# Designed miniproteins, single chains, continued (4): the designs that were tried, part 10

Each design is a single chain, and the fold is of that chain. pLDDT is the mean over its residues in the fold that is shown.

## One batch from the design tools (miniprotein)

Design m12317
Fold by ESMFold2-Fast:
Structure m12317 (fold): chain A 67 residues (1-67)
Amino acid sequence: MPVDAESARLVVGNAALGSPMDAAQVEALVARIVAELAGAPIETAAREAIKALRDAGYDPTDPRGRL
């Protein structure tokens, strides 16, 4: 499935589960992924979303951090 705004939002939303990211930060990441990876496979978007979250210091493995 190619990356578009909807698929990127799904990927970023899933990766951000349990993180302190707000809706504006999610939308900023979605916009970045769409701009850089539009038409790429969704697996590429998932990898970039996880990298961006880790670069920002958001770790979804926090055991009490579920949204």
Scores: mean pLDDT 68

Design m12318
Fold by ESMFold2-Fast:
Structure m12318 (fold): chain A 99 residues (1-99)
Amino acid sequence: MAKGEGEITVTAPEAGDYVLRVTSGPAGRVTVENVDTGEVIAENLPAVPGSYVAVVRNLRPGDKLKVTVEAEEPGEVTFELRDAADPDRVLGKGTIKLE
């Protein structure tokens, strides 16, 4: 059986606080880092479809988040950055290919 691992970088379009939600894909573990500050926001946390993995605070427009996923199965994990003040606002999306 192949384990899957992948990463992407997403850019914050607006200043403020964000929530990171996993929308689909195999269950796994997620690490979230602010590339511009070097802050590890979430490290090796369980993530399943429909879960909120992390709250990312005090982002500025153009800040970059690196999202890394490790899963027991290959596939694709999809996620959304949502406005923490209004979680119905999807401000970013990403798909991580697990290889």
Scores: mean pLDDT 78

Design m12319
Fold by ESMFold2-Fast:
Structure m12319 (fold): chain A 82 residues (1-82)
Amino acid sequence: SIEEKIKRFQEVLHEIMKAKAANDEETLEKKLEELREILLELGVPEEVIEGFVEAIKNNDLESAKKYLKKIAEIIKEQLEKE
């Protein structure tokens, strides 16, 4: 269900934050790959996903926040249709 996919998205974001806090680059790369797959399943366009991933990798918090807001709006629209 879309609700289970959203829960997975939230869990992966938590693991990304945890990996960054631990300076665990190998785990961060794996979790960013999982993030891409989940966001594709949620109907997020590739250009938005790649922008978000690049912002996270570059510690660009302002761009990451903008992309996260855009992703949340896309997910909300999908929830309203299903």
Scores: mean pLDDT 82

Design m12320
Fold by ESMFold2-Fast:
Structure m12320 (fold): chain A 87 residues (1-87)
Amino acid sequence: SAEDLIAGIEAVRAELEALTDPRAATSLALTFLDDAIELFKESDPELAKKLEELKRQIEANRDDLAATKALAAEAIDLVKEGLKKLG
């Protein structure tokens, strides 16, 4: 269900907030974004494009833990909003 997906996404946020290694944070954030882009590419192409832009920004800032966490949090909020629209 959308509620179960939102709960899983909040678990990803908690894991991301606990990370102290920029590489681990970047890896988790990019994996989350790739899955989210695949989920929304047909149902919400505009959201998928916004997520692709956030992915590019995370890749550009991979050595900046604070920037990666902030960009990933933005992506998580957008994905939660998208899921609420689906069901």
Scores: mean pLDDT 85

Design m12321
Fold by ESMFold2-Fast:
Structure m12321 (fold): chain A 65 residues (1-65)
Amino acid sequence: SALIASTVEGVTARLRALADQLTDQEMRDGVNYLLGVYSTVWPPADFAALEEELRRALAEILAER
């Protein structure tokens, strides 16, 4: 889905922009909060793909610090 790809890209860009301003725990909490919100509005299959990509992006950003 173009909407999934666009959402993942936008959230990942925001996470990278905030990486120098937030602690690792604040970044984890922020992603978990967003995933909680998205789980209520996206179909389960689309949400699973979005969760996988966002958790991967978060792990990569945290590993770069």
Scores: mean pLDDT 83

Design m12322
Fold by ESMFold2-Fast:
Structure m12322 (fold): chain A 78 residues (1-78)
Amino acid sequence: MEVDAPSGVEVEVEIKEEDGKLIVTVTATNKVSNDVSTIELELVGEEDGYKYYAGVVDLYDPERGTYVPQGIVVKVEV
């Protein structure tokens, strides 16, 4: 699993699997706020005994003063 965060942002990720979907809670802490986002990842592929789930979360970038989209991809062994 990979999540790219803006500079000065600390990211924690919690994953829950439910009915073939991954529910991901992303907690992003920066100098200004503590943001919690929950997203549902979609099953996008299955290959060689692995399931691939993908989604996008908006994380606050303190240098830009705005939210920027970050891709999340999770590979799960079946």
Scores: mean pLDDT 70

Design m12323
Fold by ESMFold2-Fast:
Structure m12323 (fold): chain A 51 residues (1-51)
Amino acid sequence: SREDLEKEQLDLEVELGLLDIQIATESPPSEELLQQHEEKRQQLEEVKQRL
């Protein structure tokens, strides 16, 4: 449902924020963290497109 997509959007935004903090904490950031961040951003855009 639309409401479920909106909740998924919020969850992804929170997860991305946490990944941003983790990436900033890890110097240099790991390749896997950067990949996860990119994948979450892509998922967020897909959710927004369905809204």
Scores: mean pLDDT 82

Design m12324
Fold by ESMFold2-Fast:
Structure m12324 (fold): chain A 87 residues (1-87)
Amino acid sequence: MIAELVAQLADPDPAVREAAREALVRLAKEGDGETVAKQLAIFLPPRLADPDPATREAARAALEEIRRTSPHEDVRRVAGQLLEEAA
């Protein structure tokens, strides 16, 4: 599920990218923190390094909202690390 949503952040349709962002934020709130943190660390780095600036911005925006809103410390820590590495 997270892998498919992360792939959708690269979609050419901005509505698809926004829906994927909202779904990732929801999973980061409602899912198992350890599993979500692990999957974000695996699947998000390619999107943050994507040649398309729209894809990079969508991935960064998702991580910023996840870091701000997730109740899981592991998820917030991984989101922060990924944002720092992508800077």
Scores: mean pLDDT 84

Design m12325
Fold by ESMFold2-Fast:
Structure m12325 (fold): chain A 75 residues (1-75)
Amino acid sequence: APEPSEELIEKATEMVEEELRLLGVEDPELAREVGREIAALFEEAKAKGLPSEVFTRKGAELLERAVREAREKRE
Protein backbone atom coordinates (compact mmCIF):
# COMPACT_ATOMS: atom_id res chain seq x y z
CA ALA A 1 0.00 0.00 0.00
CA PRO A 2 1.23 3.56 -0.64
CA GLU A 3 2.67 5.39 2.36
CA PRO A 4 0.25 8.06 3.64
CA SER A 5 1.43 11.66 3.37
CA GLU A 6 2.44 13.58 6.51
CA GLU A 7 -0.43 15.99 5.80
CA LEU A 8 -2.97 13.15 5.69
CA ILE A 9 -1.58 11.62 8.90
CA GLU A 10 -1.80 15.02 10.63
CA LYS A 11 -5.42 15.54 9.51
CA ALA A 12 -6.45 12.01 10.54
CA THR A 13 -4.75 12.52 13.92
CA GLU A 14 -6.61 15.83 14.47
CA MET A 15 -9.95 14.17 13.66
CA VAL A 16 -9.29 11.20 15.98
CA GLU A 17 -8.09 13.51 18.78
CA GLU A 18 -11.27 15.60 18.49
CA GLU A 19 -13.54 12.51 18.47
CA LEU A 20 -11.72 11.02 21.47
CA ARG A 21 -12.00 14.37 23.29
CA LEU A 22 -15.78 14.44 22.67
CA LEU A 23 -15.91 10.96 24.27
CA GLY A 24 -14.00 12.30 27.30
CA VAL A 25 -10.61 10.90 26.27
CA GLU A 26 -7.50 13.13 26.18
CA ASP A 27 -4.66 10.97 24.85
CA PRO A 28 -2.65 12.72 22.09
CA GLU A 29 -0.26 9.77 21.67
CA LEU A 30 -3.13 7.31 21.16
CA ALA A 31 -4.84 9.76 18.77
CA ARG A 32 -1.62 10.02 16.73
CA GLU A 33 -1.26 6.22 16.59
CA VAL A 34 -4.88 5.70 15.49
CA GLY A 35 -4.63 8.65 13.09
CA ARG A 36 -1.70 6.98 11.34
CA GLU A 37 -3.66 3.72 11.09
CA ILE A 38 -6.72 5.49 9.64
CA ALA A 39 -4.55 7.43 7.16
CA ALA A 40 -2.94 4.15 6.03
CA LEU A 41 -6.37 2.50 5.78
CA PHE A 42 -7.66 5.42 3.68
CA GLU A 43 -4.73 5.15 1.24
CA GLU A 44 -5.19 1.35 1.00
CA ALA A 45 -8.96 1.70 0.48
CA LYS A 46 -8.37 4.32 -2.23
CA ALA A 47 -5.68 2.23 -3.98
CA LYS A 48 -7.75 -0.99 -3.88
CA GLY A 49 -11.13 0.64 -4.57
CA LEU A 50 -12.66 -0.71 -1.36
CA PRO A 51 -16.40 0.01 -0.90
CA SER A 52 -17.16 2.91 1.47
CA GLU A 53 -19.06 0.42 3.69
CA VAL A 54 -15.87 -1.63 4.25
CA PHE A 55 -13.78 1.49 4.94
CA THR A 56 -16.39 2.86 7.38
CA ARG A 57 -16.59 -0.47 9.25
CA LYS A 58 -12.81 -0.82 9.57
CA GLY A 59 -12.46 2.81 10.64
CA ALA A 60 -15.15 2.33 13.29
CA GLU A 61 -13.33 -0.77 14.59
CA LEU A 62 -10.07 1.21 14.92
CA LEU A 63 -11.84 3.99 16.83
CA GLU A 64 -13.68 1.53 19.11
CA ARG A 65 -10.35 -0.18 19.91
CA ALA A 66 -8.77 3.21 20.71
CA VAL A 67 -11.64 4.17 23.06
CA ARG A 68 -11.39 0.78 24.82
CA GLU A 69 -7.61 1.11 25.25
CA ALA A 70 -7.97 4.67 26.59
CA ARG A 71 -10.67 3.60 29.07
CA GLU A 72 -8.51 0.69 30.27
CA LYS A 73 -5.78 3.27 31.03
CA ARG A 74 -8.21 4.90 33.49
CA GLU A 75 -8.00 3.25 36.93
Scores: mean pLDDT 75

Design m12326
Fold by ESMFold2-Fast:
Structure m12326 (fold): chain A 84 residues (1-84)
Amino acid sequence: SLEEVIRRARELIERVIELLRQAIASKDPAEAARLVEEAQRTVAELAELLAANPELTEEVVAALEPLLREADELARQAAAKLPA
């Protein structure tokens, strides 16, 4: 159902946000890199969920837009603090 896909997508996005916040706060570059890698794997799981539900993607993205915006901003902050 749409509600179930939104619930699962929200859980994945909230996990990404938490991992990125931990990466940004970490003073250990190796730990920060591992947390970013885990966040990237969680984003891949979200992408697979949306790909499995293509007819629901627009509604899911619209429902979770503020969380997606927060995750995107945190991803930019994490990338800016890590070496290329």
Scores: mean pLDDT 85

Design m12327
Fold by ESMFold2-Fast:
Structure m12327 (fold): chain A 62 residues (1-62)
Amino acid sequence: TEEGRLAGRYAGEKARETLAELEAQGVRPLAATTEITDDKATVEITTDAGTITIEATVEEAK
């Protein structure tokens, strides 16, 4: 759970930065889905221009 929480936090930070860039380009986010496993987090962002996948692992969050 600690590993998944760290990966989730890092994935959330990456997703926040990505969303800010998309909004600056006029791309609108429509939906977001988050999946957290024991050592990895995946955020899938659906926009009006397509789908973006952000992955983070515990290794990256350390």
Scores: mean pLDDT 74

Design m12328
Fold by ESMFold2-Fast:
Structure m12328 (fold): chain A 69 residues (1-69)
Amino acid sequence: GEEERIRREREEAARYAAAGVAPPASEAALEAALELRGIGLALDRALAEGRAPTQEEIDEAVERLRREA
C-alpha cells in the first residue's frame, strides 16, 4: 500500500528535477514547465523534418510528458 505512494513521491521528485522546478511547486508552475518542455520536443521534431511544429503536436508532446511523469 505505502510502497506505491513512496514510489509516486520519488517519481514526482524526479519529474520536478527534470522540469527544473523545486518541490513543492504549484501545479501551474509544473504545468508551465511541462508545456515548455513539450514545445521544445515538438520543435526539435519539426525542425528535423524542415518544418514548423503545429499546436496539435505541442499539445500531444505535453500530454505524453504528463502520462510518463
Scores: mean pLDDT 71

Design m12329
Fold by ESMFold2-Fast:
Formats: C-alpha cells, sequence, structure tokens
Structure m12329 (fold): chain A 100 residues (1-100)
C-alpha cells in the first residue's frame, strides 16, 4: 500500500526516500504540484502565493499538496533541496491515499 511506502521511506536516508517516493507519485499529482510551484515562482510574496493557492485548491487532496509545496519553498530558501523534495513527494503520496 502507499501507506507502507511512506513508512518504509521513514527508515531510509533522505536521498533514498526521495528515490523510493518518486516511483509511486501519479502524473496527475505531479502536474498539480508543478502548477502550485509555478504560482509560488510567479508571485511577488509568499503571502500572495498562499492566497492564490487557496483559491485554486479544489479539495482536501489539493490542500495537502499545497501545504507540501509551501513548506518545500521554505526549505529551498535555506538551501535544503533534498528535504524540500521529500516534503513535496510525501504530500503528493498523502493526496493519492486520501483520493483512494
Amino acid sequence: SLEDVLKKAETLSIKEANELLRKHVSEKNLKRAEEFEKIIEESKTLEEAQRELLLKSKNAADNIILVGVILAHKYREKGKYDEAELLILKGMIQAEILEG
């Protein structure tokens, strides 16, 4: 199950967890995360980005991806790129679990 994949990822290094999680992300949720990342990149402030992201969120699964994208942005600002990817990947998989 995707829940078991997430549990296994917690026992791995960040890089190994990212490699494992990439194999289980759907194209739909990957595209949705990319759309949300673009909003952050095109916005002048994080507050403006958060407002637009909330307006474009359609459901609880979108909200999970949205939170992951915002947290990942904060980690990238600190130069923590592997941790940022892990947060987005976990968010996309949690969204997949919620959607069934």
Scores: mean pLDDT 87

Design m12330
Fold by ESMFold2-Fast:
Structure m12330 (fold): chain A 97 residues (1-97)
Amino acid sequence: MAPVVLSEEAREEIEEGVTLSLAYIKLALGEVPDEELLEKVRRILERRNELELLEEFEEEVEYIKSLSEEEKLKLRAEAAKRNVLVSEVMKEKKEKE
């Protein structure tokens, strides 16, 4: 096997994976990632030519942004009551609408 010493580029790719995970964790909690994190995700997915996944990601962000504070609280309360992720409650609601 090749040496375990990674190039700076290879380490950057690992950091990209962590960045994506953090953004999706925010969405799973029913929260909008901050602007810096959103820009990083768009850049990563664009470079990977995952345009469909980028569209889905941005659609999820816009959905959360479209919710009122009362609706967000209601979804968080329901998720906590059911011991599930907020994103699961949101997905079920989308399928019915």
Scores: mean pLDDT 77

Design m12331
Fold by ESMFold2-Fast:
Structure m12331 (fold): chain A 87 residues (1-87)
Amino acid sequence: SKSMQEALKKYPEAVEKAKEDFEKLKDKSLEEQLAYLEKVAEQAKASGPGEGTYLKLYTLILQQLLAEKVKEEGKEKELLELEEKKE
């Protein structure tokens, strides 16, 4: 969305950090990757405006990177099943 593109321009370091951390996560199981994303999303909700915005953008970029990798590996069904179990 346009609002997300504008937010990314304010915190380019969040994109860089997300890409770096995703490279470390990509060797973990899908369940472990999802657990990490949930933990960071919880931290973003608990944080103040500045830090919370950074962590929210960081989490969104990690989610996008994970979704792209899942699609590339043909694991979309596995991801959906894990997300449904969480509800």
Scores: mean pLDDT 74

Design m12332
Fold by ESMFold2-Fast:
Structure m12332 (fold): chain A 87 residues (1-87)
Amino acid sequence: METPSSEELLAAAKKVNPIFEEYDKKVKEIEETEKDPEKAIEKINEVYQETLKKINEILDPNSAFAKMVKKLLEQDREKRIKELKEK
């Protein structure tokens, strides 16, 4: 099979970008409004799970692109949780 074209990758990105933007917006709001780090982490984990579910619904979970997208999402989640724990 040929590697996905730039156009196919852009089409997939257009479906994923709104989900990532909503994730980032929700996590930022949690970080700004929730003063308890444990509650903030719990809420971030809930948003992460909802975002992961949406990605799995629009992308083939076994595709290289879906694996990359999920890895980026997990890295962002780990970074935000670490920052909350270090406060």
Scores: mean pLDDT 78

Design m12333
Fold by ESMFold2-Fast:
Structure m12333 (fold): chain A 73 residues (1-73)
Amino acid sequence: MDKETALKGLEAGLKNVEDTGDAGGGLTAAGHVARYSEDEVAREAAKRALEEIKRNPTAEAAIKALREAIEEV
């Protein structure tokens, strides 16, 4: 996926976590962008977010990690 699609994926994941209070949507979004992004910056940002959420699988950690990834892309 291109950079714009990757960014929208991360934003959708962030919204899902904010709406549900569950880190699962953030893990799915970060994992998808990390795997399929053709943009290296988006891929590496998503990979870091994925690793952070795996280490601390809370909504709060997912929101923080996804916001940081979105800002970097």
Scores: mean pLDDT 87

Design m12334
Fold by ESMFold2-Fast:
Structure m12334 (fold): chain A 83 residues (1-83)
Amino acid sequence: MEKLLEYEIKEAEENPSIKPEVVRRLFEAYLKEGVPEEEIIKERSEILAYKEVVERLKTEELTPEEVEKLFEELKKEWYEFYS
């Protein structure tokens, strides 16, 4: 979890559309609600996969089936990296 939080804060610092403070508060909310670390990693992996798909769609034309496949593959990659 710490590795994932550090990554998302660093990404937010480099991206003017994302505020690091919002990322910190989101992870604080997960911890206060007692959300299991595995569930936090799964949810954040899904969000990161979604962002990556959106970025690729700016330069690539993908079919709905290709989008779904890419999204599932990226979710697994992020989850495995931060698990």
Scores: mean pLDDT 75

Design m12335
Fold by ESMFold2-Fast:
Structure m12335 (fold): chain A 68 residues (1-68)
Amino acid sequence: MPSVEELVARAEELLRQARARIAAGDEEGFLAVVGELAGVILLLSTLDPAVADELSARLDELIREALA
């Protein structure tokens, strides 16, 4: 089972990738990264709900930016 530290590090990397995809106008790449990030957040929700909630809020903001 990945540790909370490993999952947080992966989520931070995926958030950086998602932000880069938005900047590039790559909607398909953005959706792929969002799907992977959602999976990481789901795992984190079973281990550390507070961290998962913070990451979910950050993902929600990125989705709003992508749709604007």
Scores: mean pLDDT 83

Design m12336
Fold by ESMFold2-Fast:
Structure m12336 (fold): chain A 75 residues (1-75)
Amino acid sequence: DEFEELVQRAQNLIDQAEALVDQGDFDTAEAKLQEANRILAELKSRNIAGTQPIIDELQARIKAVQDKLNAKKAE
């Protein structure tokens, strides 16, 4: 299922971005978040009924990692 594969890919990219933020590799973390956002846009464009909760969860996780990255850059 392409939808499930995209969700898993986005989750993996978000996890990688968070680890990179913790390591101080902000440029690579930003690139991973950009790719995750691209996948999120693809998931949203598919307009599949019942998928809104997982899309909302992925969006919230991307925002949390982006907020963490911005906070670390300000240190």
Scores: mean pLDDT 86

Design m12337
Fold by ESMFold2-Fast:
Structure m12337 (fold): chain A 60 residues (1-60)
Amino acid sequence: KKEEAIKEALRILAEKGVISADQAFELYKLIIIEKESLREAAKKLNIDARTLSEEVKKKL
C-alpha cells in the first residue's frame, strides 16, 4: 500500500509539472527498488522532500 501511495504521488506531481516524468521514474526506482528514503531520493534529484512527503501522505 505504501508503494502504491508513492507511485500515485509521483504520477500526480509529474502531471502538475512539479517534477518531470523522468524525475518521477527515477524517484520511483530509488525509493521502491533501491529502498532509499524519500528524503535521500529527493535530495539526489534536487526535489523538495517536503512536497514529495506531503503528496505520499495524501495517498495513504
Scores: mean pLDDT 79

Design m12338
Fold by ESMFold2-Fast:
Structure m12338 (fold): chain A 68 residues (1-68)
Amino acid sequence: MQQQLQQLLDRAPKELQPSLQAFLNSSSGVDGMINALTLGVQNGLSVDQLLQLSELLGEAMRLRDEYS
């Protein structure tokens, strides 16, 4: 799981990496999604970037759920 999440982070656009890192640092997947999206909005991500972030967060949540 952690290695796969790291690969997802490394593949992600640089602008999305802080938000994805916030997700990885959260103990709960739901809290991680909220923190990641909040940070993305605060960092001025565009609507298209927020959509990409939501898709990557969905993949990260699937990976966490699969290994839980």
Scores: mean pLDDT 77

Design m12339
Fold by ESMFold2-Fast:
Structure m12339 (fold): chain A 99 residues (1-99)
Amino acid sequence: AEEKLERLRELLLAAGVPQEHVDLIVNALRSVVEAKDDFDLEVNGAIAIIAITVALLDPSLTPEQKALLERIRDAVVEGTEQKDPQKALDLALEAAEAH
């Protein structure tokens, strides 16, 4: 999981997303992947969704950067709804790689 999280960090920075947002998003996704049970996954998923939503309020972000963050938020929603924390990270990586 850590190698995938570091790859996601690299891709978000390469896309020009501010480091402060990248650090918060990657740390939130780490917590999603490290969730111990379904309740922990729901809580950590909700926190990750909130963190990404707050980042999306940043007026300095380009439309392309906002679209990327929206796709990563959708990945967290999908993975948490399916009780699959690895899918949340894998879909987030797919979104970042396709950007």
Scores: mean pLDDT 87

Design m12340
Fold by ESMFold2-Fast:
Structure m12340 (fold): chain A 80 residues (1-80)
Amino acid sequence: MITMEQIKEAIKKFTGADKITGHELAGVLRKEFGLPVTSEQVTEVMKKKFGITNGATEISLEQAAEIAAELLKEYGYDVE
């Protein structure tokens, strides 16, 4: 099981910051979780969850973690 805290830690480790773009989040998911996601797939979840249509838009750690959790679930991972 992957926790929301583990997702947030992975994002912070990658960016060194509390904000991230959808394009950067796709990179985190590929490197830290081995998830074969595209920037377009991340942007679609951003639109679905938060109404954000541009993958270059900066999002909070909380928003990024929610998007990551949805994608992990779509690829068959158990998320807390």
Scores: mean pLDDT 81

Design m12341
Fold by ESMFold2-Fast:
Structure m12341 (fold): chain A 77 residues (1-77)
Amino acid sequence: SSMERKLINWWIGTKLRLIGAHIEKDLERMREIVEEAAEYLGATPEERERMFELIEREDIDGVLKLLDELTDRKLAE
């Protein structure tokens, strides 16, 4: 569907932006990107808190995995 394709394309772009910020060690930018993504994907307060904990630990794989799971949940709606 066009909505599904839009969500997938958005996530690909967001993932690249987040990886870029991680490479630059720009924690403020990573937080901004994750805040935007969490809002868009309808993350719960607990999921949002978990993502920020992962950013503070510089665990990019962990935050990407959680955002992948949230994107899959949004696609299933």
Scores: mean pLDDT 85

Design m12342
Fold by ESMFold2-Fast:
Structure m12342 (fold): chain A 88 residues (1-88)
Amino acid sequence: SSLQKQLQAQANIQRAAELVAEADRLVREARDRGSSVEELRRIGERAFELARRGGELAFQADSSVGSGAYIQGVGVRVELELIAREVE
C-alpha cells in the first residue's frame, strides 16, 4: 500500500544515514591513526561496502515515495557516493 511504501522509505533512509555515519567514521579513523597501506585498504573496502549498501537503501527510498522521503533519499545517496569515491 501507499502508506506501507512511505514507512519502508523512511526506514530505508534512516538505515542509509546510519551506514553513511559508519562509513565516514571508518574513513576518519583510518586517517587519524596514520595506518599502514594494508590497514587503510582493508578499512576502505569495508567503508565502500557500507556506502554501497546504504546507497541501495537510499535509492529504494527515493524511488518509492513522495517529496520528503525522496529528497532525503537523494541527499543520503549523494553523501554515500562521495564517501565511496574517497575510499576507492
Scores: mean pLDDT 69

Design m12343
Fold by ESMFold2-Fast:
Structure m12343 (fold): chain A 100 residues (1-100)
Amino acid sequence: SEKSKETLEGLIDAFDSAKEEAKKLSEEELKNFVNRFILMLPHLLEVIKKYVSEEKAEKIEEVLKKFKETVESNDLSKEELLEAFEKTLEELKKILEEAK
């Protein structure tokens, strides 16, 4: 559905905006920013579950969980953290394209 596509595009935009903002931050500011971003993920997922099919929502939940686990379990450099954002964006874009 169009609403489903718009909701997924909104999530992709949120991650892309977060990545661009992260590029501008110092290492210390970046750690605080990422911690706040991760706290937003459950709320973003609730919106996804409302408008996106159950099958796609489950795939998105797995992608977001993997991102959270990667960031929280590792003492990542700024470069490695930006790579984690990029990898997550690629996975989300793949889920969006699977409906075309």
Scores: mean pLDDT 82

Design m12344
Fold by ESMFold2-Fast:
Formats: C-alpha cells, sequence, structure tokens
Structure m12344 (fold): chain A 75 residues (1-75)
C-alpha cells in the first residue's frame, strides 16, 4: 500500500543515516579501535531493531535487509 511504501522509505533513510554515522567514525583518524567497534555495534543494533519492527508490522523488508548487508560489508 502507499502507506507501507512511505514506511519503507523512512526506514531506508534511517539505515542510510546510521551508515553515514558509522562511516564518519571509521574515517576519523582520532577514533580508537574501541570507539569504531562501538559505533559499528550501535548501528547494527538500531538497524536490526528497526527491520524486526517492520517485519512484525507485516512490511516486506527484503530489499532493506540487502541494504543492511551492504552496510555491514563497509565495516
Amino acid sequence: SHMDEKKLEELKKRIEEETERVKAVLEDPSASPLEQAIAQFRALAIISEQLLEAKLNGLDTSELEKLAEEMKKLM
């Protein structure tokens, strides 16, 4: 439905925003390995939670799950 498309678009935007936050930490030469690991873990936790909530609401998350796997490869 049109509302489901909008919810998926909002979730895609959230995944992209979390990816950009992790990338900023990974590209920061002053960031420690622990800070990098924490940023990666937080992003994965947030994205996993959002994808699970979308699935529980009956949304097709298959394309967004592929996007999340691509994000994970950048880590």
Scores: mean pLDDT 82

Design m12345
Fold by ESMFold2-Fast:
Structure m12345 (fold): chain A 64 residues (1-64)
Amino acid sequence: MSEEELEEAFRLAKERLEKERPELFKDPNFDTKLRAVLEAVAPTSRDAEELARLAVDYVLRFGG
């Protein structure tokens, strides 16, 4: 996955999580945690939208 696709996935995941769980972004480390989840899941994802969806599902189930 390219750096551009990772950045797009981060933006998509962040937009969704800010709507569903805005309290997560009050943790100053959450952006870093979200990026780590995206990087860990990236090898299993075909595009930025799928990566964002998988990362959001992971965060919603496990809290990041």
Scores: mean pLDDT 79

Design m12346
Fold by ESMFold2-Fast:
Structure m12346 (fold): chain A 87 residues (1-87)
Amino acid sequence: MEEKERQSRISREMGEQFARLLEEKGEREKAEKAREIGERYAKEGDADGALEELAELLGTSVQEVVNLWTALKLIEIGDEFDKQLAE
């Protein structure tokens, strides 16, 4: 159950983060699809499925999606460490 919850959270986070990047590039229709993919695979608890469909949407490989998402998560982790250090 906790594993499915983790997979669901990851799927939503990926969809939302890629949607934001696409919106900044003016790709609004792709941004909507990215959010839909994230939410759909979050209901299933299937982060691998989310990765594959996001790779197709972006016209790239699963490995590139993982690399991009890892970079985005490292930025987010950095922000969280800065928050903890400020306290």
Scores: mean pLDDT 77

Design m12347
Fold by ESMFold2-Fast:
Structure m12347 (fold): chain A 80 residues (1-80)
Amino acid sequence: MEELKKEVEELEKKLEEVEAAGTPLSLLAAGELKFEIGKLYAKLGDKEKAKKYLTEAARLFREAGRLEKAEEAEKLAKEV
């Protein structure tokens, strides 16, 4: 699981950079990054972090008008 931990760390670093930009495209990108981070934490068995990231991804997808992606993230958050 060393590879998954490195992926999470890299995605969290990218997320910090993206959140700093504050544009509508950056908000969608932050949603995509949080969605991926949430899935990786679920694979690592960290259900608390997985649910948090997936829930935040759903909120960002809704703000960006990506309703189908928001529903997908919400479903995954409930399943972890």
Scores: mean pLDDT 81

Design m12348
Fold by ESMFold2-Fast:
Structure m12348 (fold): chain A 60 residues (1-60)
Amino acid sequence: MEMLDHLMVMTAVGMTEADGEEGLKQGKEMLDKWAKYGNELSKLMAEYGKEKMEKIYEKK
């Protein structure tokens, strides 16, 4: 996995953990924007990250 892709996903997860619902929204927007200007792997990682963020939010 590309280092940048991993950092973007971890940042989005951290935003969700710190700010709850607002963090989840902002993290999803960040991942969508990044994926729009990225490659095929970036799009897959954005989808994976959003799924992970939603599961983390639901668990808490």
Scores: mean pLDDT 69

Design m12349
Fold by ESMFold2-Fast:
Structure m12349 (fold): chain A 64 residues (1-64)
Amino acid sequence: MIPGSSGELGSRIRQTMRSIRQQHPNMSNQQIFTQTTRIMIGMGYNRSMIQSITTGTMRRDFGT
């Protein structure tokens, strides 16, 4: 079974995506994903975890 995503990391990713969307309303979901990943890597999180959680957040907030 896939281990549960870090709740703290998920919260930070969601907040970051929300912030990017507010600052860049014309930015696509894919571009928001890319910018969120860059920011989270800068904060010391690993890319694979960021991708997993960011994809989930996109489906939850932007794409279901």
Scores: mean pLDDT 69

Design m12350
Fold by ESMFold2-Fast:
Formats: C-alpha cells, sequence, structure tokens
Structure m12350 (fold): chain A 78 residues (1-78)
C-alpha cells in the first residue's frame, strides 16, 4: 500500500512541476488542469498512507492537495 502511495505522490509531484511550467508560460488553462489532477493524486496517496497507518504523510498530502486546489481556483478568477 505505501509503495502505491509513493508512486501516486511521485506522479503528483511531476504534475505540480508541469503546472508551474504552464503557469510561467501563460497557459493558465493547462496549469489549472494540472494543479487539479495533481491535487487528486495527492488525495489518493494520502488515503493510502492513512490505510497504511502513516498519519503524518496522510496529513501532509491532504494539505498539499488543498493548496493546489486553491491555486487552481485563483487562476480561474484571472
Amino acid sequence: MEEEADRLKAEADVLTKQAEEAYKNGDFDKAIELYEQAARLYVEAAKLYLEAGNFDKAREYVSRAQELRKKAEELKKK
């Protein structure tokens, strides 16, 4: 379970970097989609960490998902 959570977290990290690149390039629609996708993967990883008993990582990745969703919402207002 943790190995799958680590994989989902790594994928979310890559998507977060791609979202930041899209934002820097002025592609806000792409940045929004990538931030939302990364947030979804962090939530899935957090659930798996919680099931594995890793409460610290579960909390960390829920918080990170919330931050990315807020970034996506802010970009939608531009």
Scores: mean pLDDT 85

Design m12351
Fold by ESMFold2-Fast:
Structure m12351 (fold): chain A 80 residues (1-80)
Amino acid sequence: MSAEELASLSPPERTLALGEEAFKAGDYEEAIRLFREAFEGAPSKELARRAAELLAKAYEARGDFERAEEVLREAAAFRV
């Protein structure tokens, strides 16, 4: 395997992982920012969907339900 366990994550995947860490820490503002970055920079529809799902979760945790719904609607565009 490549000698770079951390670098084996693509840049969007690393951003997603950092966002998940922020979310676990209760830093929803940082989590939203990182998940949004991962969503917008996603190289695949699968990664975009994962980022959008986590972004919606972070918005819900912050109480921004309207934004969570918008993100899920954007994610639906990657499925059709």
Scores: mean pLDDT 74

Design m12352
Fold by ESMFold2-Fast:
Structure m12352 (fold): chain A 68 residues (1-68)
Amino acid sequence: SALVERLRAGAEQVLAIASTLPPEHARALLDYAVEQIRRAAEEEKDPATREALLALAEEVERRGRELL
């Protein structure tokens, strides 16, 4: 899915930026990114794309915790 690939690319950029920020600001940015991916999943009508977006949100949340 083009949407999943685009959001994954955005998430990688967010993780890179978060690694350069103070922990409090990094956490806020990562929480915002996860929320945006979850909202995209809620709006997605295709079940396979929705599941992929939810998996991406879980991955970003996990990697964010490891970063902080």
Scores: mean pLDDT 88

